# Designed miniproteins, single chains, part 73

Each design is a single chain, and the fold is of that chain. pLDDT is the mean over its residues in the fold that is shown.

## One batch from the design tools (miniprotein)

Design m2530
Fold by ESMFold2-Fast:
Structure m2530 (fold): chain A 98 residues (1-98)
Amino acid sequence: VKELEKKGKELEEQGRKAYAEKKYDEARDLYIRSADLYVESGLFPGEAQDSLDNAATALDRAGKLDESDRLYDEGERVRAEVVEAQREEALKEVRELS
């Protein structure tokens, strides 16, 4: 989990650098990979959504407005899914301790 967070942040930083260089397709790919790692960790719903929002912003800058809109929607769904997974894991831990 901690390792996935670290790798997610590394990819997010690489995405920011690509975006600053106007490499929007590369930035999009890096941000999506970062979001995937945050989702896999099950602990970072906000960071997963933020990374997908950054990918959507890169697509918007590239003129891919429909794809950008879809990624914003996906970010909201991903956040909800990670939050629900966290809730399920917390309930499991409570049952195992009880």
Scores: mean pLDDT 79

Design m2531
Fold by ESMFold2-Fast:
Structure m2531 (fold): chain A 64 residues (1-64)
Amino acid sequence: ALEEAVKTLIEGSRSGDAIKAGEGAVGASRANPAALPYASAAFQLTVEGKPEEAEKQARKAGEA
């Protein structure tokens, strides 16, 4: 339904997986400074409404 599509888009764009991935990346950057630029990029992309790109950057931060 349209309402479900809108809810999924809002949650995907600003809340849920991308934000949680960003939070995890910030935690990782506290232990490893090399993760910081990826964690920052993940948060910026989440705010800009690019959750898939944000998740990719968050994964990079966790792997650094």
Scores: mean pLDDT 60

Design m2532
Fold by ESMFold2-Fast:
Structure m2532 (fold): chain A 56 residues (1-56)
Amino acid sequence: MEEEIKKEIEEFYKNHYPKVELSEFLDGDFRRRALAEYKTNADTNEEAKKLLEKIK
């Protein structure tokens, strides 16, 4: 549900983007830029893909 997705996003950005607010991560522009940034970091790419898929 919505809370479950929010929790997963919160855990993700705490580990990778500690300076970014959750509201920014839910922003469409941020999501696109975040995915592009994660492409340069193979370790985080799978985690980013899963979260973005849940948000759509």
Scores: mean pLDDT 56

Design m2533
Fold by ESMFold2-Fast:
Structure m2533 (fold): chain A 111 residues (1-111)
Amino acid sequence: LPNPLGLPAVALSDEVAGKINKAASYAEEGNIEKALELIEELLNSKDKNTRLAGVGAAYAIGRLLVDRGNIEAAQKVRDLLEEKAKEEKDPEIKEALQRAADAIAALIEAA
């Protein structure tokens, strides 16, 4: 996928990449609750690169949900990103969370 949010490229561990793939798989199956649980786990990581990867994964899932017409689930992804942005202390991660939430909101309005 293109990097529409301009997030820095980060090297991911196999475990982090596996969680992202599993979250995407759950979202594709319509299991939004489990997809969001995995994304929230990534966003709550103590590792900055893992949180950035979580932002990218959340955006990709939000876009997938909008493309499939699941606007209610896409709104849940946006709401999660907005709540995490309020609590995030790292300014780069906070801005990435806000940009991802705004990007999903724009996709919802365009749908």
Scores: mean pLDDT 83

Design m2534
Fold by ESMFold2-Fast:
Structure m2534 (fold): chain A 94 residues (1-94)
Amino acid sequence: MTTLIIKSGYSRAQQQALADELNAAGLAKTTVNDDGSIVAELNMSPVQGQQLAQQLDDQGLAKSTINKDGSITLEMKDSDAARAAFIALLKRVS
């Protein structure tokens, strides 16, 4: 299991919609925090999670930070294209 913390300039409603989409697609088990960040639990190893985060960073879709507890914070680009590309990338690596 890998934990992603997804932050963006999107509204809480848009973050909830993304969280619901990821959960419905079976890509992650998601919760939305009071600050609008999404906590996503992925069925992948920590190494695969770090590779995913690096891939998102390399593609300019998110800025990634690996936390001391092994969770990964993603600061997502505020665009519908970046959101769609992120979902497509998760589907490829899941």
Scores: mean pLDDT 80

Design m2535
Fold by ESMFold2-Fast:
Structure m2535 (fold): chain A 91 residues (1-91)
Amino acid sequence: MKDEEIKKAWEEYNEIVRKKIKEIIENPEKAEEYQEEELKAYLEFVEKVAKLLGVKDPRVSRELSKLAQLAKSLGKEKLAEELEKKAAEGA
């Protein structure tokens, strides 16, 4: 069932986030580096959801928009613009 696969993908992403939070607590000076790894993990999660639901699913567009906001917060404006464009094309 697609919902179970999405739940598993979300749990896998959350596990990565938990590990990165622990690494940031242990090494706060490397927070930006760990945030980049979190961004990559989120991108993989969104790509997996897009494969399960289809790129035109509104849920995929929403996750791409969230990913674009995260990319912007990390100063990756070019990546954010590309992700926003993909979200618009999926609608």
Scores: mean pLDDT 74

Design m2536
Fold by ESMFold2-Fast:
Structure m2536 (fold): chain A 102 residues (1-102)
Amino acid sequence: FEVKPYEYSEEEKKIFELLVETLYEELKERAKKLGLNLTDEQIRERSRREVELWLQSAIEAGKDFKEIAEELIEKAKKEKEARPEYSELYEKLIKKLEELLK
């Protein structure tokens, strides 16, 4: 299948990397807890794929950088409340996203 690489802005690249890092750590911890036999490379690849699909979908929906970052902050706050075991990861993500907005 012929897919042109998506061209991210500088700010979108920073959001992408933050989301990949956060999802990688979350999936790694979840895989360990559930006894899933996944390598670090497989978890990282799955994290990148999931983030890419989500971010591309948000951009295609016409959301600008600020809207995307604000939605992610709100989502991370809800996830932090729903999953206290990942609260440190989500808190780090929220702080980094807030830094990008200022």
Scores: mean pLDDT 77

Design m2537
Fold by ESMFold2-Fast:
Structure m2537 (fold): chain A 86 residues (1-86)
Amino acid sequence: MTEEEIMSLPEASDEELKELIKAKIELQRKARETGDREAAEKEIIAKIKEKGGITEEQAKKLQAFLDKFRTSDDIEENEERILKAL
């Protein structure tokens, strides 16, 4: 589950976990605005990496987490589920 992936980030502090939750909210907003989930995912991951708070392995786990929600046809319906899963 998504929560388990976040908890498995060994170098993530409470602050970094909050930023991951924030990234889910940003994905919700950007996907709604652009209609392009893949573009929103790339931008969010790039911003998290820009902060320098995560490793490449952690970025890969975040990508896998976001990919699970990409398989749904309705991104808006998944917004609450993404937030709830965290």
Scores: mean pLDDT 54

Design m2538
Fold by ESMFold2-Fast:
Structure m2538 (fold): chain A 76 residues (1-76)
Amino acid sequence: MEKEIEDEISEALGLMAVSVASLSEDDKETVEFLERMAKRLNVAGLEAMLEALDRLRPKVKEEAEKIVEERLEELK
């Protein structure tokens, strides 16, 4: 029960983080923001964030994808 709620909250946070990141024009700032947000997410949130990264500019997506994948590997 608690894990299910935590997963839902983490997924929502991951998706919101990508949505907020898509509003920034500074690639470095956007990547740093996503790295900070990824550290707050569980596996479900990180997977949701990874799937949503396609909404971002290619350079930002590439760097953020590496960060999220590294974090997922640490947690799995």
Scores: mean pLDDT 80

Design m2539
Fold by ESMFold2-Fast:
Structure m2539 (fold): chain A 95 residues (1-95)
Amino acid sequence: MDEEAAEDVRRAAKEGVDVSEETKKLIAEEEKLPEEFLLEGAALTAELRLAGEPEEAIIERLQRELGASKTLATTLVLHAENSTDEQLRKFLEQL
């Protein structure tokens, strides 16, 4: 990994470039992935994470069952990993 390239990415993140919001906006503008699809993907990721499934298995299942891209599947898994089990359960209860 190029240390300078990694520093540029960290600098962009520090300057408040919300890649998550920008990605959501692009998806909404293209109508490629409806909100229901994103909610289903997040719910499935939360369920599998709470069941103790490994990251690779969750990614594979998101790609197979929902047709999610590898990038989207990986993003959903990483977001779930940054959440507590209590937060994931609460999210599923709100659906």
Scores: mean pLDDT 66

Design m2540
Fold by ESMFold2-Fast:
Structure m2540 (fold): chain A 71 residues (1-71)
Amino acid sequence: LSTVERVVLAEFERVGLTLEKVEELIELAKKDLEKAKELAVSYGMEHLKDFSQEELIKKLEAIKKQLEALE
């Protein structure tokens, strides 16, 4: 991971965003987009509230890949 990617991951961890929570959000986004957005905002990902279902899932999967790469 680059230094920038490590900083972004550390910020997510600081606001309580873990690999488990990201996986939960991905599954929730597939079932209930509105609820997934609400939960993402509660985890500090306010910018994701404006995303479409496809965009949200893609972004969450990218975050999951970065968290997996950390360990």
Scores: mean pLDDT 70

Design m2541
Fold by ESMFold2-Fast:
Structure m2541 (fold): chain A 114 residues (1-114)
Amino acid sequence: MEELYKLIRELVERATLEELSAILDRFAPKAYEAVKNKDKELAKQILDEIRAELERIVGPELAQKAFEVAKNATEDEIIEAMDRVAEELGEPEKASAVGTILIMIRELLKVIES
């Protein structure tokens, strides 16, 4: 929980709402298709592109941590941490966008691990 909270806070502080929204607009429809169809190849491609985009925005260390934490966290834990960050920073839209990106990464990782 504390690692997840710190991660979401750092992502909210380093990324703009425009950058986070662009990731969701570009990848969420494809991620939905990959998860629905259990398309491991599409899931891998989307994860690689999300990783590259996060590395560009927040740097490789924080991008790697996002993937590691998303793999090990539950959806409920991500939502709880997102809500805490939204309250503390007064950035509910950015916190929600970060939380949604982490849930999307988690669901795509589950497809490739299945």
Scores: mean pLDDT 87

Design m2542
Fold by ESMFold2-Fast:
Structure m2542 (fold): chain A 78 residues (1-78)
Amino acid sequence: RTSRVLVKLTEDKVKKELTIDTRSLDTGSTGKGVMKDMDIDDFINSLKKLSTSMKVLEEKEDENTREVVLEITLPRAP
């Protein structure tokens, strides 16, 4: 079986910080992290390698921020 997770990525171009908000669709558990000097595209590529499927729900960009909302499917631990 698989687990589905919503991942909201917000890149602050001025601060050079990537904010990662997660929500499990199975358990409702939420997580939040901040990474410095992490490129959003590099992080998305890392998630793509770990997931069985990845769906982009929303992508928007302005001068100061880039926001991407993903739904990913991960293998469930036994």
Scores: mean pLDDT 78

Design m2543
Fold by ESMFold2-Fast:
Formats: sequence, structure tokens, C-alpha cells
Structure m2543 (fold): chain A 64 residues (1-64)
Amino acid sequence: GSYYRQEWLEMTKEQLRELATKLFAQDPEALARVNKALDDLSQEDPVTLWSVIVLAKKDLDEAA
């Protein structure tokens, strides 16, 4: 566990989807893949979910 995990843990998939939808507005195909990964990982450990979130954020930052 880590403090970073706490902040992301409070953010639900719904909030993440909303944010991803806005950021991936120009690439709806990428958005669909992210949503599917979230759905798959929602049944896994929260740590794994947090990793997916961090990776998605990193990709968005690089795209900007």
C-alpha cells in the first residue's frame, strides 16, 4: 500500500471513464480499450487497477 493508491482508490471507475472520455475525445477507439481494461481489472486487486490508471494517465500526458 501507498499514499498514491489512496488518492486513486477514492476515484471510481465512473469518474475515470468521464475523464478518459474527454481526454480521448479524438480517439474513441483508445477510450474503448481503456474502458474494457477497467472492467476486466475491476474484479482484480485495487493495486492492479491503480497501475492501469497510472499507465493511462502517462499515455495521455505523452499525447499532450
Scores: mean pLDDT 59

Design m2544
Fold by ESMFold2-Fast:
Structure m2544 (fold): chain A 110 residues (1-110)
Amino acid sequence: MLEELAKKRGVSVEEVETEIRIGKLLAKIARKKGWDDAAKELEKLAEEGSPLDKILVKFLKAMDAHTTDIDSVTEATGLALRLIGVYINAKLGLLEEMRKELEELEKEIE
């Protein structure tokens, strides 16, 4: 499944796996914040191998709908910037840097 998606999009299997991991991570964050509907949609998009752009847009829309205070906006913005960094590292083939940042994010969220 991952190999077929990677071939169709002209990217590595590791890049597709990273996109799925990011989607699952965002779903977990949404669930912990009580954004249950967004969490379910993000989990579905990740499992379907949806493009990371769709996953990020869904998360950002959920953030916009649910964040009303500056602390929540600041936290969400910081997370978005870190995820953009992971995505750029994946596209540049910097798999070690990408893996380290993802592992750190996953530990913070538990």
Scores: mean pLDDT 74

Design m2545
Fold by ESMFold2-Fast:
Structure m2545 (fold): chain A 85 residues (1-85)
Amino acid sequence: SVTITVTLSGTLSETGETSTITLTLTVTPGVSVTVRKTDAETGLTLAVDATYRPSTNQLEVTYRLYKTEGLKTLVSEEKTELVPV
């Protein structure tokens, strides 16, 4: 198992407010892990998906920062990174 800590900041386009969310997740080889955390002040949600890639001995980590209101998406950012283990 590999433990990683992720800190991500997002800015709301409507207000200019910045939210920083920190998540810690543990990944087991062959298992995908999803962790979500919502900042109570801004309503921004950070979702992190991590999958182990055995061929390169790396974690593939996808970050999604979003906020929705009804059918409207107010913020939507996505980033994928490879993290060595």
Scores: mean pLDDT 66

Design m2546
Fold by ESMFold2-Fast:
Structure m2546 (fold): chain A 56 residues (1-56)
Amino acid sequence: DALAAARALVAAATTPAARTVAENGVGEVQKSLAQGDEAGARRSVEGARAAIERLS
């Protein structure tokens, strides 16, 4: 699910910058899911993933 995917990004992060982006992504996913916005949660995961990719 989106939350598990966001947590996996945190676990995979090897730099402080990537970890910060991933942790922010987890927070945004949790907020979206609390509001019933599953599509918003998925967009948050994709945004975090793209941001981490740009850091590479």
Scores: mean pLDDT 81

Design m2547
Fold by ESMFold2-Fast:
Structure m2547 (fold): chain A 89 residues (1-89)
Amino acid sequence: MLYQGTLKAVLDASLEEAIKNARKAREAAQSVPGTLRADAVAEPLPGGKSLVYITVLAESKEAAERAMDAALKALKNVIDYEKTITELG
């Protein structure tokens, strides 16, 4: 059974900084045992803010949770976030 984790984070940061943060967050998530894949995208938001989306595919719910937590910890200047974990079968 596989699990997909999605982290959406709003950063009080420029797109350039958000891209750097997204890369670090993806690397942190990928380093978690049981993470099969991690992807990250950064998008600009109004008011000098940016949105970071991180998606992980994991072999267990616990691995997905650890990967999302590692990703969130790697992000700086987070003002809001949402985490979702979905069972894929």
Scores: mean pLDDT 86

Design m2548
Fold by ESMFold2-Fast:
Structure m2548 (fold): chain A 108 residues (1-108)
Amino acid sequence: SKAEQRKKQMQENADRARAERDAAAAQSAAYAAKGAKYKEQGNTDVSDSYFLASKNYAKAADFFDLAAKEYEAGNWKKAVIYDASAAGAYIGGVVSDISAKKLEEKAK
């Protein structure tokens, strides 16, 4: 039935959003660890850039979690808005990572 197809599609979207949440959360943790190491070395520019990447990936994870919950509830429009917000935060994480790596190369 069309109702069962919609339910399956929403569940698949929820499962995808949870996988993206877990990936973003793992990246957030990894960049927080890198930021902490550079902070201990007194390299605040590199540390701040990695902490910014960590914060952006954490925001992406939060929005993907919200998207997954709305997909499971069948609230497609709200879920898509949260997915778009997650994508924006994730791009912010990538930009901050590129900045941190450029600062690392200058510190060599």
Scores: mean pLDDT 89

Design m2549
Fold by ESMFold2-Fast:
Structure m2549 (fold): chain A 106 residues (1-106)
Amino acid sequence: MVPLPASAAPDKEAVKARLEAALRAEGFGEVAKEAAEAFAEGLAAFGRGDYEAAVEHFEKAAALVPDSRIGARALAYAGEAYAKLGDEERAAALRARAAAIDPALA
């Protein structure tokens, strides 16, 4: 399960700082800032109902930090955004990919 943050848009900088710290702890220090920014932009877009922009940002975050816990969550959020857009096939595929990387998301 991938819960949305309660205060995505106004807390974007706080979300970025937290994600960046987590990514550095996982060994993704070189791309941590860019991946955290992409993930935070995805959360902000999702919170606004801009699911097309949310997908773009979450897929970018996942591409920057493949096989990471944050990357798996980005794929799960992208899947949820595709479900909101009515694309259940892409939603299911992205959820399956997220679960393959982080079984806790299954």
Scores: mean pLDDT 78

Design m2550
Fold by ESMFold2-Fast:
Structure m2550 (fold): chain A 99 residues (1-99)
Amino acid sequence: MMEELEKRAEEILEKLLEKGIITPEEAEKIREALLRSKYREEILELMEEALELGDEKTVKRIVELLLELYENPEMDEIVIEMELGAVEVALAVKKVVLK
């Protein structure tokens, strides 16, 4: 449901602000970019996983992607899909190493 996605986005943004990974201004941009994206559910899932694993590098990478999507909402879908694929591989590798 959309309301659940918005709540999950808010919880993620709160954690990112708490960790000092983003500023309040960046949080507003990320929220808008995330909620308007057709990849919003996939991005939320990847961000939640990265946060759970403590993979701050991957968290920052997803943040950079969302900020870029805010500035360039017409970004090529192939570029977005390649970035998401790279994030998925990075998280899969992290899971195997973290037993």
Scores: mean pLDDT 81

Design m2551
Fold by ESMFold2-Fast:
Structure m2551 (fold): chain A 65 residues (1-65)
Amino acid sequence: PKEKSNALYELSKLPEKDRNRVLALSNWNPLEALKLLQENNWDAEKAIEKDLQDAIQELKKAVGF
């Protein structure tokens, strides 16, 4: 509860568009969204790009690359 409230508060500092995109990538889990942002130095654009790159790498593994 406290961790989720803190995550929502930190996410509220972002522009609505960036916040919604990071939340969508985190399956609407504010703790995962906060973690994604922290791992990318609070750069929402970079966090979104990293998630996309991770998805591409998983796809490459799945197809035997």
Scores: mean pLDDT 73

Design m2552
Fold by ESMFold2-Fast:
Structure m2552 (fold): chain A 83 residues (1-83)
Amino acid sequence: EEKKKLIEEARKALDEGRIPEAVENVYRAMNRPGLAERLGELFRKAYEAAETDEERQILVDIARNMIDSTEKLLEEEEKKKKA
């Protein structure tokens, strides 16, 4: 239940342009809070250092792929529990 909520918060954060927070919520959903904190900081620094809209879009696309991949893994785990 908590993992699904974290993925929903990650998608909301991404849609609102809060890229570091989106990444943090993905790794919290994976039970990796330390990695969530470090990767969130890395994405924040990368986004601030981005000189072009193309570079910012690459970071958004990476974050979206991370959310999609993690959501798919969590859905597969949930199906296995209900079977």
Scores: mean pLDDT 80

Design m2553
Fold by ESMFold2-Fast:
Structure m2553 (fold): chain A 89 residues (1-89)
Amino acid sequence: MEEELKEFVERYRSLTLEEQRKVLQAFDEIMRELVKEGKEEEATRAGQAFVLALMGLSVDEIAERLGLSKDQVVELLLKTFKRVEEKLA
């Protein structure tokens, strides 16, 4: 699970600027959809975790900074990454 998160981040960093922009646009759209559905707190937590992960922070560091468990961080990131990949397909 944590390895899949690292693979996503490494893949993102190896993308062109144009491809990275598409990933960020898909992410922004997903966050807007969650807010529209009344899941604003979930969107905020997922957004913060996603940005920190793209910056290269570990699951442990993200959990400590956000006051979440490691399991919660992993679940939020995997769910977010999957939705981003589905939007880009």
Scores: mean pLDDT 80

Design m2554
Fold by ESMFold2-Fast:
Structure m2554 (fold): chain A 98 residues (1-98)
Amino acid sequence: AGERGVKGAEELYKLSKESGNKQAADSAKAALEAIRELAENGGTVAQGVGVGLRAIGAGVETALHLKKKGESEEKADEIMKAGAEAALGAVAVGAAGE
């Protein structure tokens, strides 16, 4: 769960950077760093949920930005999947820390 969450957050950050939306990329990077922190040092379910919501937010912003650029729905789906995997991993790591 934690490893999958980190991988999802890494993919989300990569896709957000490639989108050109600096705000979404900064949010995705913060979520990635927070998931890594939870995986290494532990945390709470509440912390995992908060980090997961941030990852989902970054995914939504990236997907909306790509829609404005005329990118395919398939690429938006890939970004949303990465955000969901990051969020699920963050919650799972937070729960394991309790």
Scores: mean pLDDT 75

Design m2555
Fold by ESMFold2-Fast:
Structure m2555 (fold): chain A 78 residues (1-78)
Amino acid sequence: KAVELLEEAKRIALATLPPDQAASAALALDEAIRAAEEGNFELAIEHARYAKAIVETGNPEATEALELLEEAIRILEE
């Protein structure tokens, strides 16, 4: 579900982004996953959007990771 999509996006980001941006995106995604598991969906969305911005800046061709993040955010908003 949303957590699974965030975990998959983290895996792709770590494989495809430059090291510094990969680390920043992974940290943001870990915070998004934690917030979602705690039921704090507003905070989860904030961290997921921040991670998406890092991925877009670091590798705009990472369409799979961006699509996973967009879908996770959509699920968290419901």
Scores: mean pLDDT 81

Design m2556
Fold by ESMFold2-Fast:
Structure m2556 (fold): chain A 62 residues (1-62)
Amino acid sequence: KVITAGRKLANDLFEQGKLTEEQKARFDSLYFKIRGDALVAGEITVPEFLVMFEESLKDILA
């Protein structure tokens, strides 16, 4: 659910033109791959993943 919500948010921002294709690709490639793998491995919790997702998105948008 949290991973799905994060992906949907990134897609919505991209569709609205608020996120460039390169920014979205960097977010998906670097964040979802690295942090998603850690979440699946149980190294981080779902709430921690959500916080990191929001922080990464802010960094990309800055």
Scores: mean pLDDT 64

Design m2557
Fold by ESMFold2-Fast:
Structure m2557 (fold): chain A 110 residues (1-110)
Amino acid sequence: SKEELLERIDRLIERLRQTKADIEAGKVTPEEFALRLAELAVEIQNLVDEAKDMPESLKAELRRIATELSRLAVEVYERGEITPEQKERALAALDRAIEVLEKVKEYLES
């Protein structure tokens, strides 16, 4: 339902904001960084695949973001380190995910 979808989006936005804050604060190990980004990528992909009432343009943006988060997770897991470039890419992807999900909420509430 629309109400269940809105609740799922709110929980996902909260997790994205918390992950961003923890990364900015340097509170995540490389292993935790990889795990959190991989989990968020899966949640975004599942949300897009299950959502019938989401515009295709927003679905496409979320799929691109999920792909970037998955790639970063693999890169960091394989290297065992978080580079400044990878941190910037992660923060940008998390910010974009929050922005797109807020647009999805506005669309669903209209």
Scores: mean pLDDT 90

Design m2558
Fold by ESMFold2-Fast:
Structure m2558 (fold): chain A 60 residues (1-60)
Amino acid sequence: VLSAAQAKLILALLEAGASAATISAQTGVPASLVAAALALAAQHGAALAVAELVNTLNLQ
């Protein structure tokens, strides 16, 4: 489960243009899920990508 602080950190890193590997290393989120979030951010913006990532991890 992602905390609100982790979600804010992921949003900030996505907006800063950090790589999936860097975001994964700093947040503990699997790099494959971060890569999917980066693809969504390119299409729909970083905030929607983070919301989808939070939803995916909370369903586990």
Scores: mean pLDDT 74

Design m2559
Fold by ESMFold2-Fast:
Structure m2559 (fold): chain A 64 residues (1-64)
Amino acid sequence: SPLEEIEKKLEEAEKIEDPEEMLKKVKEISRFVDENIKDEKERQKIERRMAGLVLKALEKLAEE
């Protein structure tokens, strides 16, 4: 299922310590969502989780 693949990719992204690599992974997930998820509610849930990961990465980058 595309949703199962997205959950796996999000879990992998959460484990990434390097903020730049996390942002790359989120970009990959975003493209996969755009190609595979047409349900608005599911897309919104995934987008909220991705936004949280982006914020976390940007906060780490700001510490430099």
Scores: mean pLDDT 83

Design m2560
Fold by ESMFold2-Fast:
Structure m2560 (fold): chain A 86 residues (1-86)
Amino acid sequence: MAKKELEELLERFREEADRVVEAVAAGDLEAAQKANERALELGKKALELAKENPELKPYLEEKLAEIYAELEARAAPLAEKIAALE
């Protein structure tokens, strides 16, 4: 079922996005870049699936907005720490 495949891709995307936040917090820019590359590849697959199944576009947009909001909330303390560094 295409919706289930999209859900699996978005969950993996969230996991890689979480790894980016964790790696940035740890100061590991190489790990952050690798996680970001994997997230972009998963995002591309999700977009291709939605393009083939236009009925899934609203679901994709809704879930991406949710993931983005979660990442912003988690990244905001890191951005403040980076801005406060030295």
Scores: mean pLDDT 76

Design m2561
Fold by ESMFold2-Fast:
Structure m2561 (fold): chain A 62 residues (1-62)
Amino acid sequence: SSERQKLIDEYLEQIRTILEEKGYSQKEIDDVLENVRRAFLNAPSLEDIERMGNAVIRQLKR
């Protein structure tokens, strides 16, 4: 759905920005985003995407 895709894209952009700010290489960023995107696509609900996205962001900010 368009809503699901929008939510995934929003989380992936937030994660990309955090990784860029932390000085990761483009290759490292691409590898992380590929793994996270795959997990989001396999998530059964929007709530699962939000839970996963927030957990990843929380981990990266530590």
Scores: mean pLDDT 88

Design m2562
Fold by ESMFold2-Fast:
Structure m2562 (fold): chain A 75 residues (1-75)
Amino acid sequence: STSNINKLKSDRDKTTSDLTKDVEGAKKKAEESEKDPSNKKGAELTKKVAKDLTDKRDKTSSDMDKKVKDLSNSS
């Protein structure tokens, strides 16, 4: 039903928004770490965290988009 599709879209939007906030926070920490030339290893670690969170956000969004598409095709 359309209501099930709308719920999945709402859940996707909320989950993607929450993950995007995590990504933005991690990217800000990476940028701040890059400003400290004495802590190159810390800067590399924060960049890795930002990348891992970005990849997680993108995968989660893609997986949820697929669920919306699959349900739309079944409805």
Scores: mean pLDDT 80

Design m2563
Fold by ESMFold2-Fast:
Structure m2563 (fold): chain A 91 residues (1-91)
Amino acid sequence: DVVAFAERLLEERREELLRLLTERFGLSEAEAEREYEAFRADLLALVEDTDVSEEEVREIVERSLELLRTGRLADLFVPIGMARIKLALGL
């Protein structure tokens, strides 16, 4: 169950995501929680809309964290968007 896998992975990574949002980007706890919930909703929608695998979900989450460590706040959503495009194109 890829949905259950994605939810468990998000829970495992929650502390790191919230820490990066608050410490690196200066978001309040409430703002960080909203960004986390937006990311969670987008990832779960991808899993429901596509035949994405557990390994692809892991790669998306890990890439999002990498981009959040080194890039811009908006980059958090880039790997999900890229996965949607690749799956739609059969790439």
Scores: mean pLDDT 84

